# Ledger of designs, part 108: designed miniproteins, single chains, continued (5)

Each design is a single chain, and the fold is of that chain. pLDDT is the mean over its residues in the fold that is shown.

## One batch from the design tools (miniprotein)

Design m19744
Fold by ESMFold2-Fast:
Structure m19744 (fold): chain A 66 residues (1-66)
Amino acid sequence: SLLEEIRQAVERVLKTVERGVESFTPDDSQNLVTAMSNYDLMSPELQARMDEVLRLLVEQQLAAAA
């Protein structure tokens, strides 16, 4: 189902971000775009996981700039 595909995309991106932004591949970027494009279709629990992904990405970008 689309909802299961969205959940899988969020979980995969979260694991990749947790390993470090340098681990990000073009496929991971597509999964991120897919998840973000369907954010409004997500449950509140899945939106919270997506918010965590975005928070970690911002933190890693700020750390790389420091």
Scores: mean pLDDT 77

Design m19745
Fold by ESMFold2-Fast:
Structure m19745 (fold): chain A 117 residues (1-117)
Amino acid sequence: DEKKLVAEAAALVLELIDELSDEEVEEVVRFAIEGYKAGKSPAEIAAEVAKKMGDLAGLLAAAIHILLKEYEKKGKLEEVIEKLEKADPKEVRELLRELAREVLKEYPIPELKAAPP
């Protein structure tokens, strides 16, 4: 169920981005983008990032990777990557929040930060 996976990834982004520093979020985004361009799976990127930065960062990297694939399907991957690469660390956090919220509007999930609506 691809839509459910994408919705869960968006929910995880919203949950996890506030648990990491701006600099950690920026580094996680860089790893997710580089891994995506290299053809790595979300699981491969999650494992690499978790080893370097811890499990929460690894989960965030996997979730971002899944969102990048969704934006690729929409023909917006290059635009999204350019915005993320040009952003400062604080702007990266807010861009991720916006991207995740857009996905959740299309694929609503009753759980957000493990809380029902």
Scores: mean pLDDT 81

Design m19746
Fold by ESMFold2-Fast:
Structure m19746 (fold): chain A 107 residues (1-107)
Amino acid sequence: MKVLIVGVTTKNADLVKEALDEIAKYLEEQGYEVKKIYVTLGSENASDEELDRAADRIVEEALKLKPDKVIVIGTGKAGNRVAERAAERLKELGIPVTLITDDGIKE
């Protein structure tokens, strides 16, 4: 099973990367093939166009990899908004998604 893990942040990039590395290691120990993507946004006040471009990048990578599941992790206002947009688009494509934001976990 292939799992794509995506981290989206404007701040605390090192903490997000550390969290993704821990999740990836756990999944790899369970026998999953894991790919990690990090998306760093320049501002918490990113425009809708910037949020859409970041979400499109996540969707493009998922379409290229063809994962069995995507885990999208957003932190902060802009990171949460990108993660939500990416998760909605991936669900529309029939890809199973777990969305993790500051508001909690959604599947």
Scores: mean pLDDT 81

Design m19747
Fold by ESMFold2-Fast:
Structure m19747 (fold): chain A 58 residues (1-58)
Amino acid sequence: DKQKQQLLDRAQQALADGLISEKTFQEIQQLLDQGNVQQAQQLLDQAIQTSTALNAQV
């Protein structure tokens, strides 16, 4: 539950900062709801890494 909350908070912050899309955020929420915390974390990390590499928000 603590890991789920921390990951959700990180995902919300990344969405607010424009680092991930609304679709990615929803996918992360669904994975967390299903208890797939590791998969949700991997998805979030990959999405942030991709957005940062592309310099999507300048």
Scores: mean pLDDT 77

Design m19748
Fold by ESMFold2-Fast:
Structure m19748 (fold): chain A 78 residues (1-78)
Amino acid sequence: SMEEIEEIVERVREHMEQLLKKIESLPEEEKKEMAEKLLKVLDEDLAKLPSLVPPELAEKLKEVIEETKKRLEEIIKK
């Protein structure tokens, strides 16, 4: 159902926000290393999405992951 898709997307968004907050709380060197590691994981997740979930869910999850990747790139750049 659409409600189930929306709940999944919101949980993923909340999880990403929690991860970003944890990374932001780390010392500078660890922050960059963790951001780079998560960025790589998210790239792999994006590649796998079309095979793991229905197209509509994949589209919405891709948006959340892409937003998170942009924020991680900013952390790496300072």
Scores: mean pLDDT 84

Design m19749
Fold by ESMFold2-Fast:
Structure m19749 (fold): chain A 79 residues (1-79)
Amino acid sequence: SLDRDVEIGMAQMRIGVLEAIRPHLPDSAHPLLDQLIAAYQQLIDAIRNGASQATLDQLRQQIRALEEQLDAEVAKAAA
């Protein structure tokens, strides 16, 4: 569907941004960055495979948690 194609496109764009900023982030943030990229890739695959709404919601929750963890790690390294 159009909505799913848009969500895939947004996830792909976010992966591109995360990969582009990697050399500008502290080494301590790299494990969380790599986990976040992997989580977005899992979301794209789940959407393409027609995963259930419950599975997609779990992946979206995981991505939100990882985004918050990455922001916290970057803020900690900057302090």
Scores: mean pLDDT 89

Design m19750
Fold by ESMFold2-Fast:
Structure m19750 (fold): chain A 73 residues (1-73)
Amino acid sequence: MKEEYFKKIRERLLKAAENYRKQGKDDMAEALEFAATELSEEEIYRIADEALKQNGGGEAFVEAVKKLREERK
C-alpha cells in the first residue's frame, strides 16, 4: 500500500503543470494534469523509466505523456 507516496507524486505533477501554465506552456501543463488524473502509479513509473533510458528525464517524460494523451483520444 503506497497511496501516500503516489499522492506526493501527483502533487508534484500538478505543481509542475501550474508552473508550465504560468510560463504559457499550456500543452505541457495539460500533459502533466492528464498524468496526475488519468494515469496509474504503474503507468507513470513505466513512462518515467522509458524517458530516463532514452532521453534522460523530465522533458522526455512530458513529451511521452503528451503523445499518450493524443493517442488515447
Scores: mean pLDDT 73

Design m19751
Fold by ESMFold2-Fast:
Structure m19751 (fold): chain A 117 residues (1-117)
Amino acid sequence: DMYDLFGVGTEEQKELIKKAIDLLEKEDPEELKKLVDEIINARRNLDAEKFAKSTKELIEKIVEALKKLKVPDEEIIRILETWKETYLGLIDTSEVFKPAAEEIIKHLDELIEELKK
């Protein structure tokens, strides 16, 4: 489930992510389904490269959806920092996904810097 992939952080953060996902589903349901399916299949198949690529693309779409919903940049930054903690944990626990987690963390850092203006 897509909500399970991002079900970390505070209840307020989870509610914002649900709203962002709902917006993405209304705007482009096929692309959303494709990215979610790619992430799930990459995890199942231990495909770190595809996991990183599709996860980064979905993160970018969620950030843009949050911006469209007029969520303050400071709150989006807090969500991205929460997700970084999750991927840091993946580095310590999965040799297969360590390169993917490192790429995702780098991408999150780049998005955070863009949001800082």
Scores: mean pLDDT 81

Design m19752
Fold by ESMFold2-Fast:
Order: C-alpha cells, then sequence, then structure tokens
Structure m19752 (fold): chain A 63 residues (1-63)
C-alpha cells in the first residue's frame, strides 16, 4: 500500500476518534481529501509528535 494512502487512513482514523460532531468530521475529511502527498506526510508527522488534539486543531485552522 502506498505511503500517502497509509498516512490518509491514519489521519482519518484520528479525526473519527476525536469525538467531534459528524458534520465537522465530514468537513475535516474533505480537508484531508484535498491535501497533497507532502501535506499528508507533514500532518502524519504532527499526529506522531504532538498527538491527535494538535492534528485536529491544525486541520480546523484549514477550514
Amino acid sequence: VPQPIRDAVALSRAVAESGLPEDEQVALNRVLAGMSDEELARARQLLETQGPAALVAWLRGRL
């Protein structure tokens, strides 16, 4: 499986586990779907180094 697909799956899982309302999870998943392979890799590194809450805050800043 290509690395960008693995990154996207991990990021989508973090959004699902956030406990956010369904409509906000849909909006954040649209942000993820529009990201480049490089942006997905950077977001994955943020998740690994700073955790899911930091990732969610960063994605919300892109809405």
Scores: mean pLDDT 79

Design m19753
Fold by ESMFold2-Fast:
Structure m19753 (fold): chain A 106 residues (1-106)
Amino acid sequence: SVSAAAIRAVGLVLRGIGEMLDAALRGDAEEAARAGSEGARELGELGVEVARRRGDEEAARRAEEAARRGEERAREAARRGDPEEAMEAGVEGLGEVLRAFGEALS
């Protein structure tokens, strides 16, 4: 169901943001980046699954690429050790993957 997939996507984003915020407020850049990376990966996997069920291999590829970019952005932020930057990178990454997921639904 498209509605079920959309609700699951929103749940993954909210959980990821909550975990990133908690880590950032504790000053833990590595944990904030990890939460963002995991969120991007899980959301990307859902996007690929939805796109393939609809027969849209290009949408599946875009979701996979968005997730990969999100993971790279999180890894770079973790290396700099700034919790705020790690959270900003994570939120931006989740937003890009969510956009690709939305395109897979249309």
Scores: mean pLDDT 82

Design m19754
Fold by ESMFold2-Fast:
Structure m19754 (fold): chain A 66 residues (1-66)
Amino acid sequence: MYRLSMEDIAKLRELAERTEGVITLEDLERVLEDRERAQAIFDFFDGDGDGAVPVETLRKFVESFE
């Protein structure tokens, strides 16, 4: 599992604030500007392999670091 920095957490929080429904790998790649890290983080949230992460899951996750 990748360890997220506070800067990464802030970027993910902003993504969750502006996004409705689900987060995709492309959304994470765009905000983190690192494909490999974005994929590892996406895989961590998408444990069931359904290809989408609910925005509420991401929002609750970033809240846990605040």
Scores: mean pLDDT 73

Design m19755
Fold by ESMFold2-Fast:
Structure m19755 (fold): chain A 85 residues (1-85)
Amino acid sequence: SEEELEEKLEEGRRYLEEGRYEEAFQAYMEALKIALESGDEKLKEKVAEELIEAYRRLKEVDPETAARIASYLRSYYPEAAKAIK
């Protein structure tokens, strides 16, 4: 549901702020799964934007988790992935 997706995105953001990068990654992946299963392009776009922001925040502090996020962006949101290098 949209509510469950929002909850997972909020969990991801909170874990990033706490430096809990693996838990943040898992929360973002659950949000991605919900968006993909929904077939809702607006929810897919929302998750893509959140993953790009997470990538930018993690790139210098946890490059391994950033690379994992980038891999999923390139696989499921190739147009959105053009915003990252």
Scores: mean pLDDT 85

Design m19756
Fold by ESMFold2-Fast:
Structure m19756 (fold): chain A 65 residues (1-65)
Amino acid sequence: SLEELEKKLKELWKEVQEASDRLMEALADPSTPREEIDRLREELQRLGREYLETKRQVEALRQQL
Protein backbone atom coordinates (compact mmCIF):
# COMPACT_ATOMS: atom_id res chain seq x y z
CA SER A 1 0.00 0.00 0.00
CA LEU A 2 1.01 3.64 -0.36
CA GLU A 3 1.10 4.09 3.43
CA GLU A 4 3.46 1.11 3.84
CA LEU A 5 5.76 2.41 1.09
CA GLU A 6 5.78 5.94 2.58
CA LYS A 7 6.69 4.45 5.98
CA LYS A 8 9.46 2.38 4.36
CA LEU A 9 10.73 5.48 2.53
CA LYS A 10 11.02 7.42 5.82
CA GLU A 11 12.78 4.48 7.51
CA LEU A 12 15.20 4.10 4.58
CA TRP A 13 15.99 7.83 4.62
CA LYS A 14 16.88 7.58 8.32
CA GLU A 15 19.07 4.53 7.60
CA VAL A 16 20.79 6.36 4.71
CA GLN A 17 21.52 9.33 7.00
CA GLU A 18 22.87 7.07 9.77
CA ALA A 19 25.02 5.08 7.32
CA SER A 20 26.35 8.31 5.80
CA ASP A 21 27.23 9.63 9.28
CA ARG A 22 29.06 6.39 10.14
CA LEU A 23 31.03 6.52 6.89
CA MET A 24 31.99 10.18 7.48
CA GLU A 25 33.15 9.36 11.03
CA ALA A 26 35.19 6.40 9.74
CA LEU A 27 36.77 8.54 7.01
CA ALA A 28 37.69 11.23 9.59
CA ASP A 29 39.59 8.59 11.63
CA PRO A 30 42.89 7.67 9.89
CA SER A 31 43.11 4.48 12.02
CA THR A 32 39.92 3.02 10.47
CA PRO A 33 40.77 -0.11 8.44
CA ARG A 34 40.20 0.07 4.67
CA GLU A 35 37.97 -3.01 4.89
CA GLU A 36 35.66 -1.19 7.34
CA ILE A 37 35.45 1.85 5.04
CA ASP A 38 34.64 -0.44 2.08
CA ARG A 39 31.92 -2.19 4.11
CA LEU A 40 30.35 1.13 5.13
CA ARG A 41 30.46 2.39 1.51
CA GLU A 42 28.74 -0.79 0.28
CA GLU A 43 26.05 -0.48 2.98
CA LEU A 44 25.37 3.18 2.09
CA GLN A 45 25.21 2.31 -1.64
CA ARG A 46 22.75 -0.53 -0.99
CA LEU A 47 20.49 1.66 1.18
CA GLY A 48 20.64 4.49 -1.35
CA ARG A 49 19.52 2.19 -4.16
CA GLU A 50 16.64 0.82 -2.07
CA TYR A 51 15.60 4.37 -1.11
CA LEU A 52 15.48 5.56 -4.74
CA GLU A 53 13.55 2.46 -5.86
CA THR A 54 11.00 2.88 -3.04
CA LYS A 55 10.68 6.61 -3.79
CA ARG A 56 9.90 5.79 -7.44
CA GLN A 57 7.14 3.40 -6.32
CA VAL A 58 5.63 6.03 -3.98
CA GLU A 59 5.64 8.64 -6.77
CA ALA A 60 3.94 6.21 -9.19
CA LEU A 61 1.21 5.34 -6.67
CA ARG A 62 0.61 9.02 -5.76
CA GLN A 63 -0.03 9.79 -9.43
CA GLN A 64 -2.81 7.15 -9.41
CA LEU A 65 -4.36 8.70 -6.27
Scores: mean pLDDT 85

Design m19757
Fold by ESMFold2-Fast:
Order: structure tokens, then sequence, then C-alpha cells
Structure m19757 (fold): chain A 97 residues (1-97)
């Protein structure tokens, strides 16, 4: 699946299911302006930033967001994006404990 399509679907879920309008807008912008590899890396960075405790996101929202990031990285063919997978899984393990 193309990174652009994945970014747009993630943006839709963030806006409609999680109420994260700022994240959705940024994901759409990246999908329209950047290269495929940059789109994958930027999506991961944006999503991880939204999981930051400073955003006051609920534990459930953080888990859902990080699971979406994990699935996106697993589907990616970008080695740089995949290098972030262990960090995402470690954060999920902490939140689920």
Amino acid sequence: MEAKERLLELARKFEEELGLQEAAEKLREIAETESEAAQEAAAFIVEKRLADPKRKASREEKIYLLELVREYIRASDDPEARAALPAVEAELAKLKA
C-alpha cells in the first residue's frame, strides 16, 4: 500500500475516531507535499508526538495511536521507519503494564 494512502487513512481515523484534528491536518499536509520515505518517517514522528503525555491524551488514546503507528511501520518498506519499531513496541509495553 502506498504511504500517501496510509497517511490519509490515519488522518481520517485521528479526526473522526480520536478527535485529533491537528494531527489529521498535519498527516494530510505531509501526504500532499513530501516524498514517500519522508511521508512514512514524518507520519511516525507526528503520531509519536501525539502520544506524548503533554497532550493529555488518555491512556486508551495513546495505546490506540501507538498501535496504529506500529501497524504502519510494519507495513512500511522504509528501513528508517522500521528502525523506530522497537521504540514504539517498548512504549506500548509500558502503557499496557
Scores: mean pLDDT 64

Design m19758
Fold by ESMFold2-Fast:
Parts: sequence; C-alpha cells; structure tokens
Structure m19758 (fold): chain A 100 residues (1-100)
Amino acid sequence: SSALKKQLKEFAEEATKVLLEELRREMEKKGYSEEEIEEYLEKLKATLQSILDSAIEFGFSLEELEGSFLALASSLFDKESVEEVKKKLDEIKKELEAKA
C-alpha cells in the first residue's frame, strides 16, 4: 500500500541519518577534515538512498530494512556502536508504528 511504502521510506530516511551521524563521529575521531567527512557522507547517503528506494519497491519489509541497516553498521562499527545504532533504530520503529 502507499501508506506502508511511505512508512518504510520514512524509516529508511531516519535510519540513514543515524548511520551517517555515527560514521561522522568515527571519522572525526580518526582526524578526517570536515570537507572530507561531508564529501564521503554525501556519497554514502546518495548510494544508500538508491539501494533503499529499490529495496522498498522490491517489497522489503520494515524488519528486512532494519536488518540491512544493522548488517551495514556491523561492517562499519565496533560492537558498542552497533548496539547504540540498534537502540536508535528500535526507537524510530516504535515511533513510526505509533503513527500508523
């Protein structure tokens, strides 16, 4: 349904923000410049948006989208940062379910 696709898109947009904010913090810790961080995050955001839009059109569920974000986070971050990302994604999911 169009309402379900809107909810999935809103989840994908908010989950992408969570990943990009965590990645920004990790890049800042590693001494990357603001210009390098912005360029990298813009490229990653565009890539993720393209992949996620296709996944939603293909019929991915909210659970499958969350799983994909957690898999990506696990490839990028340590266990502690992954757990923090998971908490934020769970909060976004609950907020969207409350609005539905």
Scores: mean pLDDT 84

Design m19759
Fold by ESMFold2-Fast:
Structure m19759 (fold): chain A 84 residues (1-84)
Amino acid sequence: KEEELKEIRENLEKQFEERAAKVKPSKEELEEIEKKMEEILREFEAVLNEDEEKIEELMKKYGVTREELRKAVEAARNNEFTAG
């Protein structure tokens, strides 16, 4: 599970680097993006650890199902992000 989170982190960092090269964000924008990325990684870690309490909290926060959260984590691990 630790290895899965590392794969997700590396994939997200690559995606952000590619987007940043095109838009050249400010220092403040980069700090906001980094903070948001760490928040998302923490949320994905909760799903990977099958933390039922945190999963229920995320379902309520985003208005999504448990299956949708697991699919999002799997897509992140496989670097198969597509804007829906």
Scores: mean pLDDT 72

Design m19760
Fold by ESMFold2-Fast:
Structure m19760 (fold): chain A 96 residues (1-96)
Amino acid sequence: MKELKREVGEKYLALLLALRRAKEENRAVEATPEQKAMQEEIEKLVAEYPEIREKLEEFARKVEEEGLSEEEIEELVKELFEVDDEGIERAKELAK
């Protein structure tokens, strides 16, 4: 369970950072094939594990409603999904 939470947190963080950077640069927000694959993996895990779905919904709501900075999003991912510093770095690399 802990490993699955970390995987979802890392992949969702990567997708959010990529989307936010694209919006800030006024660039196209179309997902890459790699990002689409990550989204599909997240959807599969969320469908199988209600606990992960609830945490992902809470995370997405807070990011959207509270206008969190990248640093605040990173801390929230650590709290909700138990992602470590290495996981945050992997997510940042995937977001580019």
Scores: mean pLDDT 74

Design m19761
Fold by ESMFold2-Fast:
Structure m19761 (fold): chain A 80 residues (1-80)
Amino acid sequence: MSKAEKLLKEVEKKIEDMEKKVAAGKLSEEELEERYKEIQKKLKEFYKLSENDQKMLLQGVSYQIRVTGIVTEHYLKQKK
């Protein structure tokens, strides 16, 4: 239960909330961009704290891929 682990848990919760709202069609493009930026800021802080832990860094990269996927799918859906 390090500071990095707590921050990663916050990122996970934000991604889950974002996924749920996107699926429900309740998230605006502007809100999506702000949430993405917030998650990116938290991940940047997490990487700085986990610099010497390869396992933790890989987990952060997995969340980065996941959030990027959500944003990409949302923009593709909006273009129709």
Scores: mean pLDDT 76

Design m19762
Fold by ESMFold2-Fast:
Structure m19762 (fold): chain A 86 residues (1-86)
Amino acid sequence: MEERIRRLEAELARLLPALPEEARPAVEALLRAAELAGPAARVPALEFVLEFLRRLPRYEELSEEEKEELLKREEETIARIREGLA
């Protein structure tokens, strides 16, 4: 588990600089929620964030409506993690 988490964190660190400023607070909140929930929750949370970031290479080219949609999906994921771990 430790090696897998470290690999996911290294991937995240490489992709975080490309994260849109609008999405940064939601991603940080998601990672914080997963960290507080423990290692078992951290892996799926990191994997989700990485998939989200990999699908965002054109984020700055998206419309305002499309950007808001992505931010809402991130917030919903944070809520699901918190509720699933309660």
Scores: mean pLDDT 64

Design m19763
Fold by ESMFold2-Fast:
Structure m19763 (fold): chain A 59 residues (1-59)
Amino acid sequence: SIGREIGRQIAAGYEETKRLLAEGYTPEQIRELFAKRGASAEERLGAFAALLDEEIAAR
């Protein structure tokens, strides 16, 4: 279903962003990478959630 697919894409964007952060990429660089490769809105939502989690954990 559409809801299940949306959830999977959000999770994929979240996980990829967590991995890029662990590799030393900045939030700005990650945002640019997602934009350049045409990431879906759902993947970008996942990325936003991961960046927010890191910001909260760091502060």
Scores: mean pLDDT 83

Design m19764
Fold by ESMFold2-Fast:
Structure m19764 (fold): chain A 85 residues (1-85)
Amino acid sequence: MKYAEEARKLVLENPSPELLKKAAQMAGKAGEINAAFLFLVGSVEADMGNPERAAEAARGAVETLIRSGKEDAAKEIVDFLKKEI
């Protein structure tokens, strides 16, 4: 939950389609296709000028990673977003 809310805030502050595509790639490499898809949805929403929807998609992606037992991947992605934003 704390990582998901952090991801939402980071994406809301800087809705970068490029960073969300990189987050999707990281989620995919961790073996979580649903989380990767949600980050890609967030990237499209950011490209369309919908930062709140992009942020909610990023929250959902991180929640999906945590529910799948990929907590380390969720932390890595949030740390990545912090460094780039």
Scores: mean pLDDT 85

Design m19765
Fold by ESMFold2-Fast:
Structure m19765 (fold): chain A 99 residues (1-99)
Amino acid sequence: SELRRELLRALLTGGLSVEELIELASRVNPALAELLRELAASLEEPTFDNLLLALARRFGLDVPDSATTLGEALSSDDRIAFIDALTDWLETGELKKIK
């Protein structure tokens, strides 16, 4: 799906607001949008960076409390694992923890 590709790009590049990201996710699969809304609602400040850090933690990645961006938080190996997990989640609508 072209929409899945656009959503993956937006998640990796930060070109959308949180509200725009959730709207795009709802067009791919409502389950994706529900999870993003749940994560955003759990945050004191629902910025794009904070949402992506929360999403990485939901996938089971070890994200330092001091991290402000994914680039600071994730090793190269963890970044690859995150991209693979995002790709599967966008295809299935089911979030599975990385082990």
Scores: mean pLDDT 84

Design m19766
Fold by ESMFold2-Fast:
Structure m19766 (fold): chain A 75 residues (1-75)
Amino acid sequence: SDQVQDLAKELLTALEDGDDDKAKTIAQQAKSQGISPNDLAVPLLQVAQEKGYDADTSLSIVEVALDAYRSFSSP
């Protein structure tokens, strides 16, 4: 959905800026809405590619962002 893609854009931007507090807030809000790490994988890949990252870099960014999401959204 467009909302999940917008959340992926915001999360990736916060991580690129080194704004861990903002990234954590986004992750916790997304989790409260029932968004799983699996729901974010394809939107994160699309956002990274839209930002002009190559395929290998995009996959690495997705892995890092999903690890951050799991960490910030853990119980």
Scores: mean pLDDT 82

Design m19767
Fold by ESMFold2-Fast:
Structure m19767 (fold): chain A 101 residues (1-101)
Amino acid sequence: MKVISLDEARERLAKSVGLLAALGRGLITPEEALAFLGLSDEELLERLRALSPEAADAYEFAKRVIEEEDDLDRIREISLDLAAAARDGASREELERIANR
């Protein structure tokens, strides 16, 4: 277990949404998803755009939503809901509905 900052936790949760969107579409392996967690925001966004514009959009959306939340329980709840929806191929409008609950 690693002790991480709140900002690092937010970054990792947002990355998970984008990576699960790609993984759920069969575009990457679980091993590639773990490797991509170590990329910078810019590098991950470039990789996701090359794989799926929808996965890239899910990542950028999750990053914005998570950056605006200060409550860790709320960040976790929103991140899990967004990640599940993104994995299942949810549209941008569906992700927006989840975030605006």
Scores: mean pLDDT 79

Design m19768
Fold by ESMFold2-Fast:
Structure m19768 (fold): chain A 73 residues (1-73)
Amino acid sequence: SSQIQQLKDQIAQIRADHAQRRDALMAAYDALLAQDPQDLTGIRQQTIELFRLLAETVEKELELEIEIKRLEE
């Protein structure tokens, strides 16, 4: 149905947005590591942010997947 397709499009958009944000955070992490590998505080902060971002994405995708499942039954 068009509603299921819209929900699938939303999941695809969330994944694309997350991938872009993750890649930006990884680039920042690599830049910090290249500039001062002794700056463990900066590296730690970027790592925490990456995990927080993953948790947000998983939660949003799960809500949409549950809705798709209900519509497919």
Scores: mean pLDDT 78

Design m19769
Fold by ESMFold2-Fast:
Structure m19769 (fold): chain A 99 residues (1-99)
Amino acid sequence: AAARERARAAAEGLRRLAEEILAERPENPSARELAEALRRVAEELLANPELTAEDLVERAKTAPPAEALALLLAARLLGMSDEETEKLIEELRKEIEEE
């Protein structure tokens, strides 16, 4: 049952991040795209609470930048805190904010 509890907490965290991003830059198209991706990943975690942080990182490799960032942020909320994941999050953030 711990997996369902972690998935719910992660989904709530992603939704809060989406609200914060939209509050900071409501007119920014990239911010809206990222917020939408965060909400979609949150919904997927609730629908499939057995998704692991490793599953999310693997999916991020083939996802568009906003969705990839949302998946990696979800992986962090599920307990993944390695240097590689942090670097990839930082790179994707720069890519999204640069263009």
Scores: mean pLDDT 80

Design m19770
Fold by ESMFold2-Fast:
Structure m19770 (fold): chain A 84 residues (1-84)
Amino acid sequence: SLEEQVEKLKALVDAMIARAMEESGTDDVEAAVDAVFARLEAAERDEGLYDPEVAELAREFMRALAAGDMEKAKELLKEILEKL
């Protein structure tokens, strides 16, 4: 289900954020999310696959997952899938 996929993605995002916080020594979850996402965006731009609308939704999706807002994450995932 969509709910199960969002929960799995949250576990992966939480792990990535925890690693970024450990590596940088920050306790600011929002800053860690921004740092992880900036690296992913840079890679997509280098490949010529960068879509600014999808990138903005993906950033909001990661922040919603980090905050535990599963309903917002689910709606953002739907919007991303509709734009792909």
Scores: mean pLDDT 71

Design m19771
Fold by ESMFold2-Fast:
Structure m19771 (fold): chain A 66 residues (1-66)
Amino acid sequence: SLLDELRRAVLEGDLEAARRALEAALKAGQSPQTIAAELRRIRDTLPASQERARAVADELLAELER
């Protein structure tokens, strides 16, 4: 799914890939609220050592808040 693609990009710490996946999910009709909920779930389940993945999730959440 597009949300699975977004999750993979965030976990990889790849901000550009994550942005592309986010835009694809929005274009496919996923609500910003659904995407934000998934990003928060990813962030909440990350180990403390995964600071890069957390930073990517936080950046995308900030972009959705615009």
Scores: mean pLDDT 82

Design m19772
Fold by ESMFold2-Fast:
Structure m19772 (fold): chain A 92 residues (1-92)
Amino acid sequence: NEEEKQRELVEELVEEYRLLLRAQQALADGRFEEARRLIAELTGRVPATPEEAAELLEEHVKRLLERYDQLSEEYQAELGRKMGELLDEALS
């Protein structure tokens, strides 16, 4: 079912985006051990340095955008709304 696949992809991308925002914030705050844990959960890889952590996050953003482009306009809009809500929470 194409609709089920789109909905599942939106749910997966929302969770990945949540982890991405938390990891980016932890890295920006200098909380490297927290950033390492979040990046390991997100990517399956444990960065050894803050520079490697930044590279892994950039790589994951690219992968997330590639998967976003696979969504129909309707589901892209839904994901965009949910991502906006998460970003607002992260900036609060």
Scores: mean pLDDT 84

Design m19773
Fold by ESMFold2-Fast:
Structure m19773 (fold): chain A 56 residues (1-56)
Amino acid sequence: SLIDEAIAAVREMETASREEQLAIIERLRAKGATVYADEARALLDAGETPRAVFAP
């Protein structure tokens, strides 16, 4: 599912460089997870961990 792919991508971003994080976000967008990609990008631009988007 798109949410499972988004969760996997966020875990990958935890150890990635900023350039790699941006590439991962665009990969999510290309797969149709546009809402998750937009929210992850907004958190990244705010200096926060994108993982927060998917936390309860």
Scores: mean pLDDT 71

Design m19774
Fold by ESMFold2-Fast:
Structure m19774 (fold): chain A 106 residues (1-106)
Amino acid sequence: MSREELLAIIRAVGERGSLSVRELAEALGISVGTASRMVRELEERGLLERSPVSGAITPGSALSAVAKAVELGLLSEEEARELIRRIGENFGMSEEEIERLIKGIV
């Protein structure tokens, strides 16, 4: 799995909200088989966790993936701040909650 594939998933969820593997495939313009492989590889590497209730990739999944990617050196501090802010703003986090999350991750 490349850094670019991880970023594509994080951005898609950040823009559209919770996505099934099928909805992710539609968002990225790829096959369901390719999307399923990408999600599986990220889960196997500990970079992505789906909702245990729905199986969907949620904004919470995307925020957790950003945190793990920063820890592993896959994302810069600046990239992480932009992604956290965009996801938080789109999904009802307050400015104070967004700033606390950024300080905790970067």
Scores: mean pLDDT 82

Design m19775
Fold by ESMFold2-Fast:
Structure m19775 (fold): chain A 85 residues (1-85)
Amino acid sequence: NEELLKRAEELLERAEEAIQRAEDLIAQNGPKEKIEEEVEQARFYVEAARELAEKTSEEDRKRLEPRLRELEARAERLREQVREM
């Protein structure tokens, strides 16, 4: 489904933006609460994208998988960094 693939890609884009905002806030010693909000937002978007990916064709799912894994890993690393703050 072309619509599901497009929505999944849009969610991954939003996740990447949230991850970047969290990374920027950490680099600037920004407030922990704002960093937590961005990390939670990123995790939400990645999980939503994963759900949509499972509903797409096998070919489209395989195309999304590397980016899903990368963003999931990045969001989890940020979550651990926030716990140490």
Scores: mean pLDDT 86

Design m19776
Fold by ESMFold2-Fast:
Structure m19776 (fold): chain A 65 residues (1-65)
Amino acid sequence: MEQQRREALKRIGELVLAHDEQLSPEAVAEILKRAVERIDEQVKAGTLDPDRVIAEVEAELQRAA
């Protein structure tokens, strides 16, 4: 679980950085906050699905850009 959490957070960070120049600092902070909270909730529940979280973050980045 911890290794999967770290890998998911790393991939989300890379996705956000790829769109950083197109997004406001407030939008970046809000997307990262929600992604971290979602991962932490899933880890706590034992149901972490990194691919789903990554897809949801990607969709949010596309909507924000």
Scores: mean pLDDT 75

Design m19777
Fold by ESMFold2-Fast:
Structure m19777 (fold): chain A 94 residues (1-94)
Amino acid sequence: ERERLLEEAIKEAREAGVKHPETLAEAVLAIEEKDYRTLLEYIKKLEAAGDLETAEQLLKNVAALEAKERGLPVEEVRKLTAEDGRRIVEEKAE
């Protein structure tokens, strides 16, 4: 279950040469579980470590996922920014 998914995500991130594989894996699972408080903590950890690109990509992924759930067209989903994702995460982390 969750523990196995986390271990698999960590292994994939390590094999891909990701800078912070454990932090990324936890953030990805938090997105899947809609645990926005935990996600916000891991995004802040990535930003504090200087991995701004990974943090921005995670935020964009959150915005894209929510837009897809709302039924937005693919072209509109592609226009979403990391700032859109940050707003969503901060609002839902409460």
Scores: mean pLDDT 79

